# Ledger of designs, part 23: designed miniproteins, single chains

Each design is a single chain, and the fold is of that chain. pLDDT is the mean over its residues in the fold that is shown.

## One batch from the design tools (miniprotein)

Design m815
Fold by ESMFold2-Fast:
Structure m815 (fold): chain A 73 residues (1-73)
Amino acid sequence: AKELAEKAREAVREAEALRPRSSDPAAVDEVIAHLEEAARAAEAGDLEKAKEHLNRALETVLAAREALAEAAA
């Protein structure tokens, strides 16, 4: 359970590292918000909610990566 929260927090750190290099930090902030909600849910023992937020964070990360690639082109 806590391992899931730890992975979510690690992903937040990685997203924060990408934010200064992003042309749109708001997109990265949205990813961070989902990851933080996942970590909070996991720490509360609500693994179902944590999993749902992690899936949304993953989808948002993929969308943000595509936006970043387009901005770099």
Scores: mean pLDDT 72

Design m816
Fold by ESMFold2-Fast:
Structure m816 (fold): chain A 96 residues (1-96)
Amino acid sequence: REELERRLARLREALEVLKSSKDLAEALRRAAELVADEPAIRALLEEALEALEAGDERKAAVLYTAAAISLIGAEVGLELALASEDPERAAMFLPG
């Protein structure tokens, strides 16, 4: 339970960083560090940063959107798992 609550807090902080930052490259770097324990989401954030640094704005936008959707999905999924009768078991069905 405590680990799932810490995981949820990190996902919420990553989303806030992406929403509030005026420097997209810095936001992507910080968000990727915050979700180091979410390998699929981290990969999307790192690929978005690489695309942005390479000047591929279209690819960066697509990967950023995919990362944001994945973060929102993970946040909602963990909130539902924590509200369940067996949070640890419910979290086993989350994609990681």
Scores: mean pLDDT 80

Design m817
Fold by ESMFold2-Fast:
Structure m817 (fold): chain A 76 residues (1-76)
Amino acid sequence: MPDEAEVYLALALVYLAIGKLDYKRGNYESAIESYKKAIELFEKARELAKDNPVLQAEADRLITEAKKLIDEIEKK
């Protein structure tokens, strides 16, 4: 189901972008919520993309990015 994995990846990227916009605006609580949703969707994309190692690697990198962004907010 590569198309399903790609849909989840695309949705996760939208939430990641929303989180980054909220962060720039100083809305840290909303940014964390969006990043957490992005991580959940990236993890679903990774699980569905078992036959697509490129998409799995991309999802893993984006999960790591989102987790670092949450950590940066929570350390303040």
Scores: mean pLDDT 84

Design m818
Fold by ESMFold2-Fast:
Structure m818 (fold): chain A 57 residues (1-57)
Amino acid sequence: MREELLEKAARALVEARKAPFGVVTEAEKEALRLITREQLDSEEVERLAEKIEKELA
């Protein structure tokens, strides 16, 4: 459950990073909401997002 929420937040963050520079997207808002509501460690979410991005590269 916690790992699922971390991955969900990380995926939302990856989607947010695909947006044009300086644009706040619904994906970015969702990532922040999940981090806050589920009390996720933002560093863990960012690390997971980086790993997902590397998988694409």
Scores: mean pLDDT 72

Design m819
Fold by ESMFold2-Fast:
Structure m819 (fold): chain A 69 residues (1-69)
Amino acid sequence: SLGERIEKVQAEMEKLSKKAQELADKYYEALKNGDIETAKKYREEMIKVLKEGKKKFDEYQKLLDERIA
């Protein structure tokens, strides 16, 4: 159903949000410790998560448009 598709995308967005928070924490901890190489890796992973999140947000918007049409 449309509702099940919306729930699935919401759950995927929630997982990405939690992953982004974990990566942010690890990024700042690495910076605090002067570990620039580790911080760079977490920043690159963060960018990847943000791009995936944008894609999921676009999917979510399309499903909402279907619901109200």
Scores: mean pLDDT 86

Design m820
Fold by ESMFold2-Fast:
Structure m820 (fold): chain A 64 residues (1-64)
Amino acid sequence: SMEQYKKLGEQYIKESGRKLSQGDLDGAREYSKKASEYYKKSGDDDTAKSVETLMDRHIKRLES
């Protein structure tokens, strides 16, 4: 269901944050991408775009 996809998106955002706290930038990207994909599947394209943009900026800042 769309609600299940949204919950999966929320879970993958949490996992992405956990990977960031561990210094695993590649893992953070992978989980962030999965979160965005599940938000798109839930019909929430605006949140999907926001997640991609904010996490990409955060990861790039840490790589710099």
Scores: mean pLDDT 81

Design m821
Fold by ESMFold2-Fast:
Structure m821 (fold): chain A 80 residues (1-80)
Amino acid sequence: SLKEQLEEGLKRFEEDFEGLKELAEKAKSEEELKQIIEGLENGLKELEELEKKVEDEELKKRIKELKEEIKKLIEELKKK
């Protein structure tokens, strides 16, 4: 049950990340881009807190992979 709740939480983070990726591709202004970066940075912070609570090795791996993808996107967007 707790594992199921954590998996559902992680799935929501994954879905939110995909949404922010789509918004980043469609962003037409520096202000829109800044808001997307802030959303990604907030998501990264929340994932770091979630990682501290998770003991399941598979979930930890998924969280680490998602964090790295978010970090890469933030770096790419900041270079614009």
Scores: mean pLDDT 82

Design m822
Fold by ESMFold2-Fast:
Structure m822 (fold): chain A 65 residues (1-65)
Amino acid sequence: TTKEVALRIHAVALGIEYGVSVRVEEEDGKLVLHTDASPEQAKEIEEEAKRLAKELGAKEVVVKL
């Protein structure tokens, strides 16, 4: 779906921007990000992902280190 394509594109973009591994999944209206980022980078990634979530209609963002 268009939503899945958007999630994959943004995962690649976040990985490039922060120089880290980022994998994004959607579960029950939540965005789940798996990353090897530092805690500080994870906070910035979470804020960017919250913006994406609003555009995609997702309810919550969860970051897993």
Scores: mean pLDDT 73

Design m823
Fold by ESMFold2-Fast:
Structure m823 (fold): chain A 85 residues (1-85)
Amino acid sequence: MLRKLGEEKLKKGEEAEKQGKLKEAAEYYKEAGEYYAKAGDYEKAIEALMKALKLLDELGDSASIPSMIGRLLRAIGEQIDAELA
């Protein structure tokens, strides 16, 4: 269920990005990353969070960038731990 929710949010982010709704796209990519991380799919979580971070940087949303970097670093750590297990 959580992985499927992540895929749905990722798709909505891609649709919003195609429409030029970069703020909405970043929000959907962030939600996708959260659902993938909860599902233990850290590789897809990192991918989604990287897409969100890129859009936030393009928008100049300095307030959201530190939080997104924190989420990315956590997902990367979980992915490394999973690969070493």
Scores: mean pLDDT 79

Design m824
Fold by ESMFold2-Fast:
Structure m824 (fold): chain A 74 residues (1-74)
Amino acid sequence: MSNEEKAQRDLEGAKKLMELGTRTALLLAVKAAERAIELDPNYAEAWELLGEALERLGRHEEAKKYYEKAKELK
């Protein structure tokens, strides 16, 4: 399995955790999105999801940073 395929799997897992919406699920979604970015740092969708998860956790300053990174990547 390629790094891109592994990143996609981690992002899909993070999306499911976002749907659960609990604090622990959001924290796990952050970790899954971080792993996706580690595997594919140009994966704009993973940066967007990381921002969204952090925003929902009340980490608005960090969320803004990751949204800007996603925008930079197109």
Scores: mean pLDDT 84

Design m825
Fold by ESMFold2-Fast:
Structure m825 (fold): chain A 60 residues (1-60)
Amino acid sequence: MAPLEAQERVVSKLPVDKLKAALDYLPATEEEKQRILELIDKNTPESRREAARLLVRLAQ
């Protein structure tokens, strides 16, 4: 669909180390970061997609 969906797909394929590094850089609240980190830790295709969606949104 939109470029956001493509970015979410790419981000969801990144290793957990890269996802955590991106989270540490983002200007999000501690609660938001913790929720995204839990999604990354769960490490299912669906949780990775949701984490990627939130990361892409925060990075805008």
Scores: mean pLDDT 76

Design m826
Fold by ESMFold2-Fast:
Structure m826 (fold): chain A 65 residues (1-65)
Amino acid sequence: SMEDIIKEIEEKVKPLEDEGVRLAVEGRLDEAAAVREQIKEIIREILEKHGLSEEEIEKLINELV
């Protein structure tokens, strides 16, 4: 289900999200941006694994990141 997919994403990306926020608060914007790109790639891989279209993946990445 979509709920299960979202839970998988949340569990996988939470440590990176926490790190990205910390980097941004510290003014380390380039490093925070790199972490955001890693998060987007992980989300894309999970969604693609579950058979979502490119359009659906783009919409969800924009919403979640």
Scores: mean pLDDT 83

Design m827
Fold by ESMFold2-Fast:
Structure m827 (fold): chain A 92 residues (1-92)
Amino acid sequence: MDEEKLREAVRLAGEAFRLAQEAGGYTPEDIARKAGVPVEVAEKAMRGDPEGLTPEEIQSVIGGAMALAVDTGNEKAARLAAEAGRYVKESL
């Protein structure tokens, strides 16, 4: 796996989560529920921190970011989430 690409993927997903939080008032618990990951994983992703995240958790975080972007209608968040997904695909 390309660790630099995974780091960028988590950073982009974290930006998408922050935009969703600002637009929809989502808590880290709401984000964790949407992504299907533990709250600790959602909180790390929101900080752009890939430390201790598995590739499967990173993939779930990106899926959650895309779902939240759709829910909020935020085009920038959707683009960031799509870019994050591309980096993960290229890193695997």
Scores: mean pLDDT 75

Design m829
Fold by ESMFold2-Fast:
Structure m829 (fold): chain A 60 residues (1-60)
Amino acid sequence: KGLEGLQLYQQGLHYEEQGKYEKAVELYREAARLFREAGMTGAAEEAEKKAKELEKKIKE
């Protein structure tokens, strides 16, 4: 679960670099969920923060 969360987080970073913010937000949220299930609260909070920041960019 932690490893899977990390893989999704890395995929989110790749999509963000490509400007595909909607896909990156989905991946960051899924990564945050998996990190929380793994007890990695700090990593989950960072992934959630990334998703929220990108949502603001999508709306602008």
Scores: mean pLDDT 80

Design m830
Fold by ESMFold2-Fast:
Structure m830 (fold): chain A 81 residues (1-81)
Amino acid sequence: SEEYAKKLKELEEKVKKEPSAENYYELGKLYYERGDYETAIEYYEKALELEPNSETYKNLGKAYESLGDYEKAKEYYKKAE
């Protein structure tokens, strides 16, 4: 949708100017909502490299589960505890 494309562009520009765990996490969520699970994983991993966070681990688990990687999903859900 046009709204989705606009939000994606705004978040990509924000990350480019000010890379942060929060901005990478928001980008990961946006890609996940679009069904682009591989790109969501990439941005969630970038967020975790900057700052470990239980919510990001949980969403990384969901993304792996959506790809059928249940073993990795389980590992990240455990890290979210």
Scores: mean pLDDT 87

Design m831
Fold by ESMFold2-Fast:
Structure m831 (fold): chain A 68 residues (1-68)
Amino acid sequence: GSSEKELKERLLELAKGLLIKMALSAGAESAEVEALDDETLKLTYEYKGEKFEEIVKLEDLPTFKVEL
């Protein structure tokens, strides 16, 4: 498969960037995102000296429910 795989990889990169930007905008000192699956991301961030870990599914992001 050519175009579908490329689009899926691009969407994952977009989601990673979006999550990092959102965490930093919310006041996180640092943020990292790890892809666990094609549809599942792990967000790790530090806030006021504490480390937090959140599991985020692409389906739960409103931005990805609407095809651009």
Scores: mean pLDDT 72

Design m832
Fold by ESMFold2-Fast:
Structure m832 (fold): chain A 69 residues (1-69)
Amino acid sequence: KAEELVRRAEEALRAGRYEEALKLAEEALRIDPRSVRAWDVLASALYALGRFEEAERALAKADEAEAAA
């Protein structure tokens, strides 16, 4: 389920496993592309990895998902 993938991604992010957090967030978004939490984790992991342009795009997607709620 997408929620479980988001939870695991958040745990990976807290542990400093940024690449794992990135992959888990991407998998969650494949299931639920409207998950604000998954976009937030994706953005945080991308920032931690120095991938700033992708992080900014992920934040924009999080804003779109939130606006639709």
Scores: mean pLDDT 82

Design m833
Fold by ESMFold2-Fast:
Structure m833 (fold): chain A 75 residues (1-75)
Amino acid sequence: GEELRQAGLDSLGKSAEEAVELLRSVPGAEVSVTPGPNGTTLIIAKRQDGDRVTYVGLLAEDGVVVSVHVSERPA
C-alpha cells in the first residue's frame, strides 16, 4: 500500500499530467481523472493490497496538484 501512498504525496506541486503518470507507474493502481469546475481536476487512484484498499485523491488547480488526500479502507 505504501507505494501508492508515497506516489500520492510526491505528487503535491507537480503538474496534473506528471501526477497521473506517477500514479499509473505504481503496479496494480487504478487511476481515474475527472474534470471539475473552474479549471480544477480530480485525480483518484486506488490499489487493493489483500483485505485493504489504499485511495489517493489529488486536487489540481490550473494544471498543478494543490492538495493530496490518502486513505485506507477495508476491501
Scores: mean pLDDT 83

Design m834
Fold by ESMFold2-Fast:
Order: structure tokens, then C-alpha cells, then sequence
Structure m834 (fold): chain A 80 residues (1-80)
């Protein structure tokens, strides 16, 4: 979990360096959604939710962070 939280933070920092405000905003939305899912996982763990349900939310958070990273890389390449 901490690893996904660290990735979200790193992606947010990279997004701040982007020059395209539209891509920056889109990445911020994706990272924010991932952070909300990570917060939801923490609540599910506290309530002893089934491991399968927790894993489903973790997968969704990972997918959002992967999409954000892809957008950042594409924007960074276009800015070169």
C-alpha cells in the first residue's frame, strides 16, 4: 500500500513540472482518484473486508496510476 502511495506522490510531483495545463489537470484528477481508492482500501482493511474486495480496489488504483504515468511520459516527450 505504501508503495502505491509513494507512486502517487511521485506522479503528482512530476505533474507539477508539466507545461501543458490540460494534461497537468488530467493527471491531477487521475492521481486524486487513485488516492481516494487507497483511502477506501484503508477503511476496508479496518473493517476486516474480504481480501478479494481489497485487491479489486488496489487493482483499480494501480490502473489509474499507470494511466497517469503514461500521460506524464507522453507530455514529457512532446515537450522535448
Amino acid sequence: MEELEKRALELAERAEKLKDPKVKFEVEVLVGMAELLLWTIKLLEEKNAPKEEIERFRKKAEELLEEAEKLIKEAEEKEK
Scores: mean pLDDT 81

Design m835
Fold by ESMFold2-Fast:
Structure m835 (fold): chain A 92 residues (1-92)
Amino acid sequence: MKQKIAEALKRSEPRLEAFRDRLLAAGVSEVNANRAVQLLRGAVLFGALGDREGMQRALEELRRLLLDVAGLSPSVAQALVDEARADIDAVL
């Protein structure tokens, strides 16, 4: 279990960096982009643990951060969440 989690997190790091760059390009502040990356990292961790509810909660928190704090449009926020989900699926 610990090795599988460590490997999933290691595989996720380049995708987390790319996700952060996409957030900055979308006009998200560095503070909120870093917070969003931590939520995505949490979602990867929950996914690697088989905790689907934890993963879904982290993705919902990400969506709320992008909409309510970062002020992105619903379509842009949803596209970024869909990209985050694809990033998780690619490393699990």
Scores: mean pLDDT 83

Design m836
Fold by ESMFold2-Fast:
Structure m836 (fold): chain A 62 residues (1-62)
Amino acid sequence: FRVGDIVRAVKDYTAQREGELSLKKGDILKVLFVADDDWVVVENLKTGEVGLVPKSYLEKVD
């Protein structure tokens, strides 16, 4: 993933720590920052919420 990528949640994720974002399957998000190999900071385009999510829960939208 890269900054500016539009991504989709492939399954539900429940935030486990402060600073994480919960996802619902089908949510459309924008990548704001690549934190490490496993985590990205995203903005949920429906809610405007920002937080860390695991990359394994996301797929790139074409």
Scores: mean pLDDT 82

Design m837
Fold by ESMFold2-Fast:
Structure m837 (fold): chain A 74 residues (1-74)
Amino acid sequence: SELEREILESLAAMIASILTHSENEEARRLAREALEALREGDVLRALELLIKAAEADGDKKLAEIVRKLKEEVE
């Protein structure tokens, strides 16, 4: 589906952004776990881990965006 494709692309981009730009070790660890969950097809787990990664990174705006994406999947 188009919505599924857009969600997966958005998740991958947000995970990549944290891994590339964050200096917070916990945020990077959680982002790596989110990437693993995404590779396993567990989109809900990837979303939950990405919310935690954004919160650890102090990025409240990203955490809110990912929470809204989680509502679209549920």
Scores: mean pLDDT 84

Design m838
Fold by ESMFold2-Fast:
Structure m838 (fold): chain A 84 residues (1-84)
Amino acid sequence: MGEEVLKAVQEAADEAIADPSKVDEAINRLRELAQKHPAAVPAALAFEEAKRSGDVKTGAQRALELTKKAVESIENYKKEIEKR
């Protein structure tokens, strides 16, 4: 569910912020999660961009924000589609 995805991304973000060398581990975890939950795809991409740019802290924060937005948007779209 959405909360599960958000918790996993938050955990990966906290770990990567504390230790930037954990970015690859975070990317792998989020890629695995993305196979089960599409909402995790933006988070995996944000972490890959963070690795490329070297700004892990900003990338981790962006991954969290994008995941939260994706989860909320999916739930909102479900409700809007049902209403349409």
Scores: mean pLDDT 76

Design m839
Fold by ESMFold2-Fast:
Structure m839 (fold): chain A 88 residues (1-88)
Amino acid sequence: MVSDEEILRATAILALAVTKVTIEKTDNSPLAKELSRLLSEALDAINAGDYDKAIELVKQALELAKQMGDEETVRILERVIEILEKIK
């Protein structure tokens, strides 16, 4: 069976990946491109096991999502931060 940590990590990865793809398909603004870039860098940090860096990048993405008024993305990113802080 996968560990609880592995389940949480997989949940964070899926949430970030789905959010990134959704933004790339629905919004072509410069802010959306920057948000997608931050999410890509956060995914790379998680894959490297650098959770502190991943949390910082997701926090930057969260501030950008707030500037865009994307309340759904804000809620997703807040949850991802909670998950990453539990597994670090």
Scores: mean pLDDT 84

Design m840
Fold by ESMFold2-Fast:
Structure m840 (fold): chain A 97 residues (1-97)
Amino acid sequence: MSVSELIEEAKKLIEEAERKLKEGDLEGAIDLLGKALDVLEEALKIASPEQLPEIRELVERVLELAKEVLKKTEDKELILRAIGLILRAIGMLLELE
């Protein structure tokens, strides 16, 4: 799978997560954000230096959306999942220095 294909898949997952978040489907949003990070982790392993800025931007989008889920939920499981995604995204951003 090419980096471009992984980036496009991650974009689609993030856009669907944003839609789910607007609809109040916080569980659906978190599921899609997790899948987006999995795809971005695979992209990061094989990306050229020129592709790293776009991957960084998408990881930052996942981080911001996971923070929005955290602000909107009192559900313990969703809180833990959102925190987990936030930590994963921060870890990826540190690798993208």
Scores: mean pLDDT 87

Design m841
Fold by ESMFold2-Fast:
Structure m841 (fold): chain A 70 residues (1-70)
Amino acid sequence: SDLEEAKKYKEVASKLEGEKKELALKLAEAHELAAKGDEEKAQKLFDEVAEKLSKDEELRKLMGEIDELL
């Protein structure tokens, strides 16, 4: 469920700082928008995250650490 995923990312974000926290909060927002039916806005945020991850090896490593905490 998008609402459950949003809760998980928010909980993880509360334990993080800096760029990891920002990434986790952005994913939480995307899942909340999807849960509300704002699919276009949600997809735009997911696409923005995916594009950044495709270009940044360090950010991909941080995302892996976030996923491990979920």
Scores: mean pLDDT 79

Design m842
Fold by ESMFold2-Fast:
Structure m842 (fold): chain A 97 residues (1-97)
Amino acid sequence: DEKKVLEERYELALEIAHLKREGRPEEEIRRLLREMGFDDEEIELALGLETPGELLLLMTAKDLGLSPSEIKELLELQRSDIEKAQKKLTEIVKQKK
């Protein structure tokens, strides 16, 4: 069920954002992300993110097989122009098929 998978990812994104906001040690957050299947480059991206929405985008892009550089471009676009970010994501999804 895609809805359940999306809900679970959103809850994880909320948890990570909460831990970061509470000032939990970086090593603890890194360990949690690694346990969730993030590689070192994806962990560095996640550590730079502040909102659950950004973390959810990272998780979704990772599941689509996007590279860390592609994910970074989407995150930067989402912060400046959500409409452009959606268009770029659509283009990447079509490219990956």
Scores: mean pLDDT 74

Design m843
Fold by ESMFold2-Fast:
Structure m843 (fold): chain A 59 residues (1-59)
Amino acid sequence: MREEAVQHLIKAANAAMEGDDEKAEEHLKKAESLSDPEGAEAFRQAVENTKKFAEESDK
């Protein structure tokens, strides 16, 4: 897996945890563009799971 794609995924997850949906989507799109289709699906799922966790933990 390309290190650059992983770095963008980490930034997307951090932005999602902070509630910055625009920044999370921007970094996720970059991670997806740098990965194969299988990796892109995994990245999307990881960020969506992070958003759900952040929403449940913020109450």
Scores: mean pLDDT 76

Design m844
Fold by ESMFold2-Fast:
Structure m844 (fold): chain A 90 residues (1-90)
Amino acid sequence: MELLELAREAGRLILKAQQGDEAASEKAVELLKELAKLKPDEEAIRVMAEEAGVPESSVRAALVMAELEEIKDKAEREKRLAEARKELAA
């Protein structure tokens, strides 16, 4: 499936999750994990933010959190979190 199609679907699910749809919340987390692995570009992040009705910064934070959940090694997870903090601060 195309990256932008996944981004749009993730954004729609995030919007529904914010409205209290627990099933949409679970699906949004799964799609965010898949999107994080695909290293979404600025266009994909913008599309997700527009569909979800949230700032791009919120989408970036959600992608980082989804990526961290997939990292099983604690040392690798801590390293990725430190890198993400630097990227968000820059």
Scores: mean pLDDT 76

Design m845
Fold by ESMFold2-Fast:
Structure m845 (fold): chain A 103 residues (1-103)
Amino acid sequence: MEEYKKLGEEYEKKAEEYIKKGEKAAAEGDNEKATAYYVEAARYYAAAGNYYYEAGDFEKAAEAYRKAAEALERAAELSTDPKRAAALRQGAATLRALADALE
């Protein structure tokens, strides 16, 4: 599906933009903003993975889900709330398991 592939690519680019925003916020010491941006990046990467899955590109879907998991792990590292950090790490583990199931 060409349309789903294009949506996957667009959502992945949006996720990359949020990663850059998160990195800038983290560099400025704003862990709250950095965490929020990394969570948004994870949402866009997960959506990209879903679109790649609908396109039948399971390898790109798995890659996008792993990038989403990595973004949640980065958010967890910067979270000052241990309960939120644990929930973010659990979300990352779920996305990694989903990616592994596609390979």
Scores: mean pLDDT 89

Design m846
Fold by ESMFold2-Fast:
Structure m846 (fold): chain A 59 residues (1-59)
Amino acid sequence: SHAARGAEGAARAGGAGGAAAQALSTKDDNHWEEARRAYEAAARGDAAAASEHGLRGAQ
């Protein structure tokens, strides 16, 4: 859907906030590690890296 494409772009624009929320929401064996890395990346100001780790944790 075209709306989903817009939402994905917006999520990347707000990478630090969005990725941190996503990481906190993901608390699983496999996802916990990616969530932690996303959270650390967001804390250090790497919004892009935080988004990528959050996305990997989602898959």
Scores: mean pLDDT 57

Design m847
Fold by ESMFold2-Fast:
Structure m847 (fold): chain A 113 residues (1-113)
Amino acid sequence: KLSWDEVVGIIRALADFIKQGVIKTENGPVTSAREVVTNKLSSSVNSSYNGKEYPTVGEFLLAPLDELVGEETVERILALVEAEDREGAIALLQEAGASEEQARAIVDALFLE
């Protein structure tokens, strides 16, 4: 099981690779939180983790978080990100066990900041 600090580090690194175009998306560059939630990874990207597929950019970025908080919480975070409710997403992550700094780092990565 990954620690929260390890999950934050992985999500930030993956978000940077998305922003740099190293990890390709099906619909071209991802530039907004809505596109993180809605856009799919290119078929050339291995989006599977622990036997589960994570086809959208947001699902893929949050794949390391699934074991810490569970799939339902990840879905709720992505819904808040799609709504651009940054503070709601931070609060939900803190409720799930992240520190404020860890929650902000994850949400900043999902907003491509």
Scores: mean pLDDT 79

Design m848
Fold by ESMFold2-Fast:
Structure m848 (fold): chain A 56 residues (1-56)
Amino acid sequence: VSPVLVEIAAREYGVSPATVARQLRAPDPALLREIARRAGISPETARRRLDQLAAR
């Protein structure tokens, strides 16, 4: 995944780029829930968006 896309996603979700990169490298349900909470979206929506990001 492009570092630029990771930074854009992190800004969108209100978390650090390192947090997004960590979730993409080693998926963790607890970290996914925290990202979803900070972004104001459901964990299912966050999972789908991160899966789409990983496919790019």
Scores: mean pLDDT 78

Design m849
Fold by ESMFold2-Fast:
Structure m849 (fold): chain A 67 residues (1-67)
Amino acid sequence: MEEEIKKLKEELEELLEKLREAARAGDSRTVMEYAMEAGKKIQELKKLDEELAEELGKEVERILREA
């Protein structure tokens, strides 16, 4: 369980970096693709750790609002 949470967190952190880079580049298509992938992983994480999923979900929202 904790191993799965750590893996999902690392995958989400990687996606958040890619999302920020795509947003900075103005690539709306890539931004939406990474946002959708992050959303799917956040839903899986929410089943294991609701607090962490909400924290990372807010990070995705913050990036999208600034894009």
Scores: mean pLDDT 80

Design m850
Fold by ESMFold2-Fast:
Structure m850 (fold): chain A 84 residues (1-84)
Amino acid sequence: SEFDKVGEKLGWTDEQKQEVVDLAKKMIDAYSKSRSPEELKERLTEVGFPIDMKTAQRLFDRPFPLVIGELKSEAIKHVSEKLG
């Protein structure tokens, strides 16, 4: 998967790769269950990725495949920054 390739390049352990996959899945699930920007903001905050209303509105107005790509990239960035 794309996460395996990124994790190999960054020297991540299997546990760290799984952390990224789990975060990405939670964020994508939150997005897929949301019916409004307000609900998206609430659900992403609950999974540990708080966003403002402007960002929630922007994500909700974009085509689904582009949003999924952005959420995956944000999960990678979040875990990478946390790991150093």
Scores: mean pLDDT 79

Design m851
Fold by ESMFold2-Fast:
Structure m851 (fold): chain A 99 residues (1-99)
Amino acid sequence: MEKNERVLALQERLRATVEPRQLLVALAEFVKYLEKGDFARAEAAAAEAAAREVSDEEAAGAAWRLVMAHTILGLPLDPAVLEEALRVVEESVLRTARE
């Protein structure tokens, strides 16, 4: 419950302040440290990711990790965040198939 509440609260906060791809990377880093039980590092990692430019590869990797965490572990993702993650994964697959 508390971990799920933190995940939803971060999504709400970041949706208002960062680009969708930065949100995916920040959320994936947050979840990575949250699963290790290090809440302070989770917040710091999310803030760092939200404050910098993110590459297409970072965004795709983050999106894939979030989709898997949602599907396998029941991680709560807002529908709009899930749709964006799926879109980023699809774009990455199409880019790899082309180049």
Scores: mean pLDDT 80

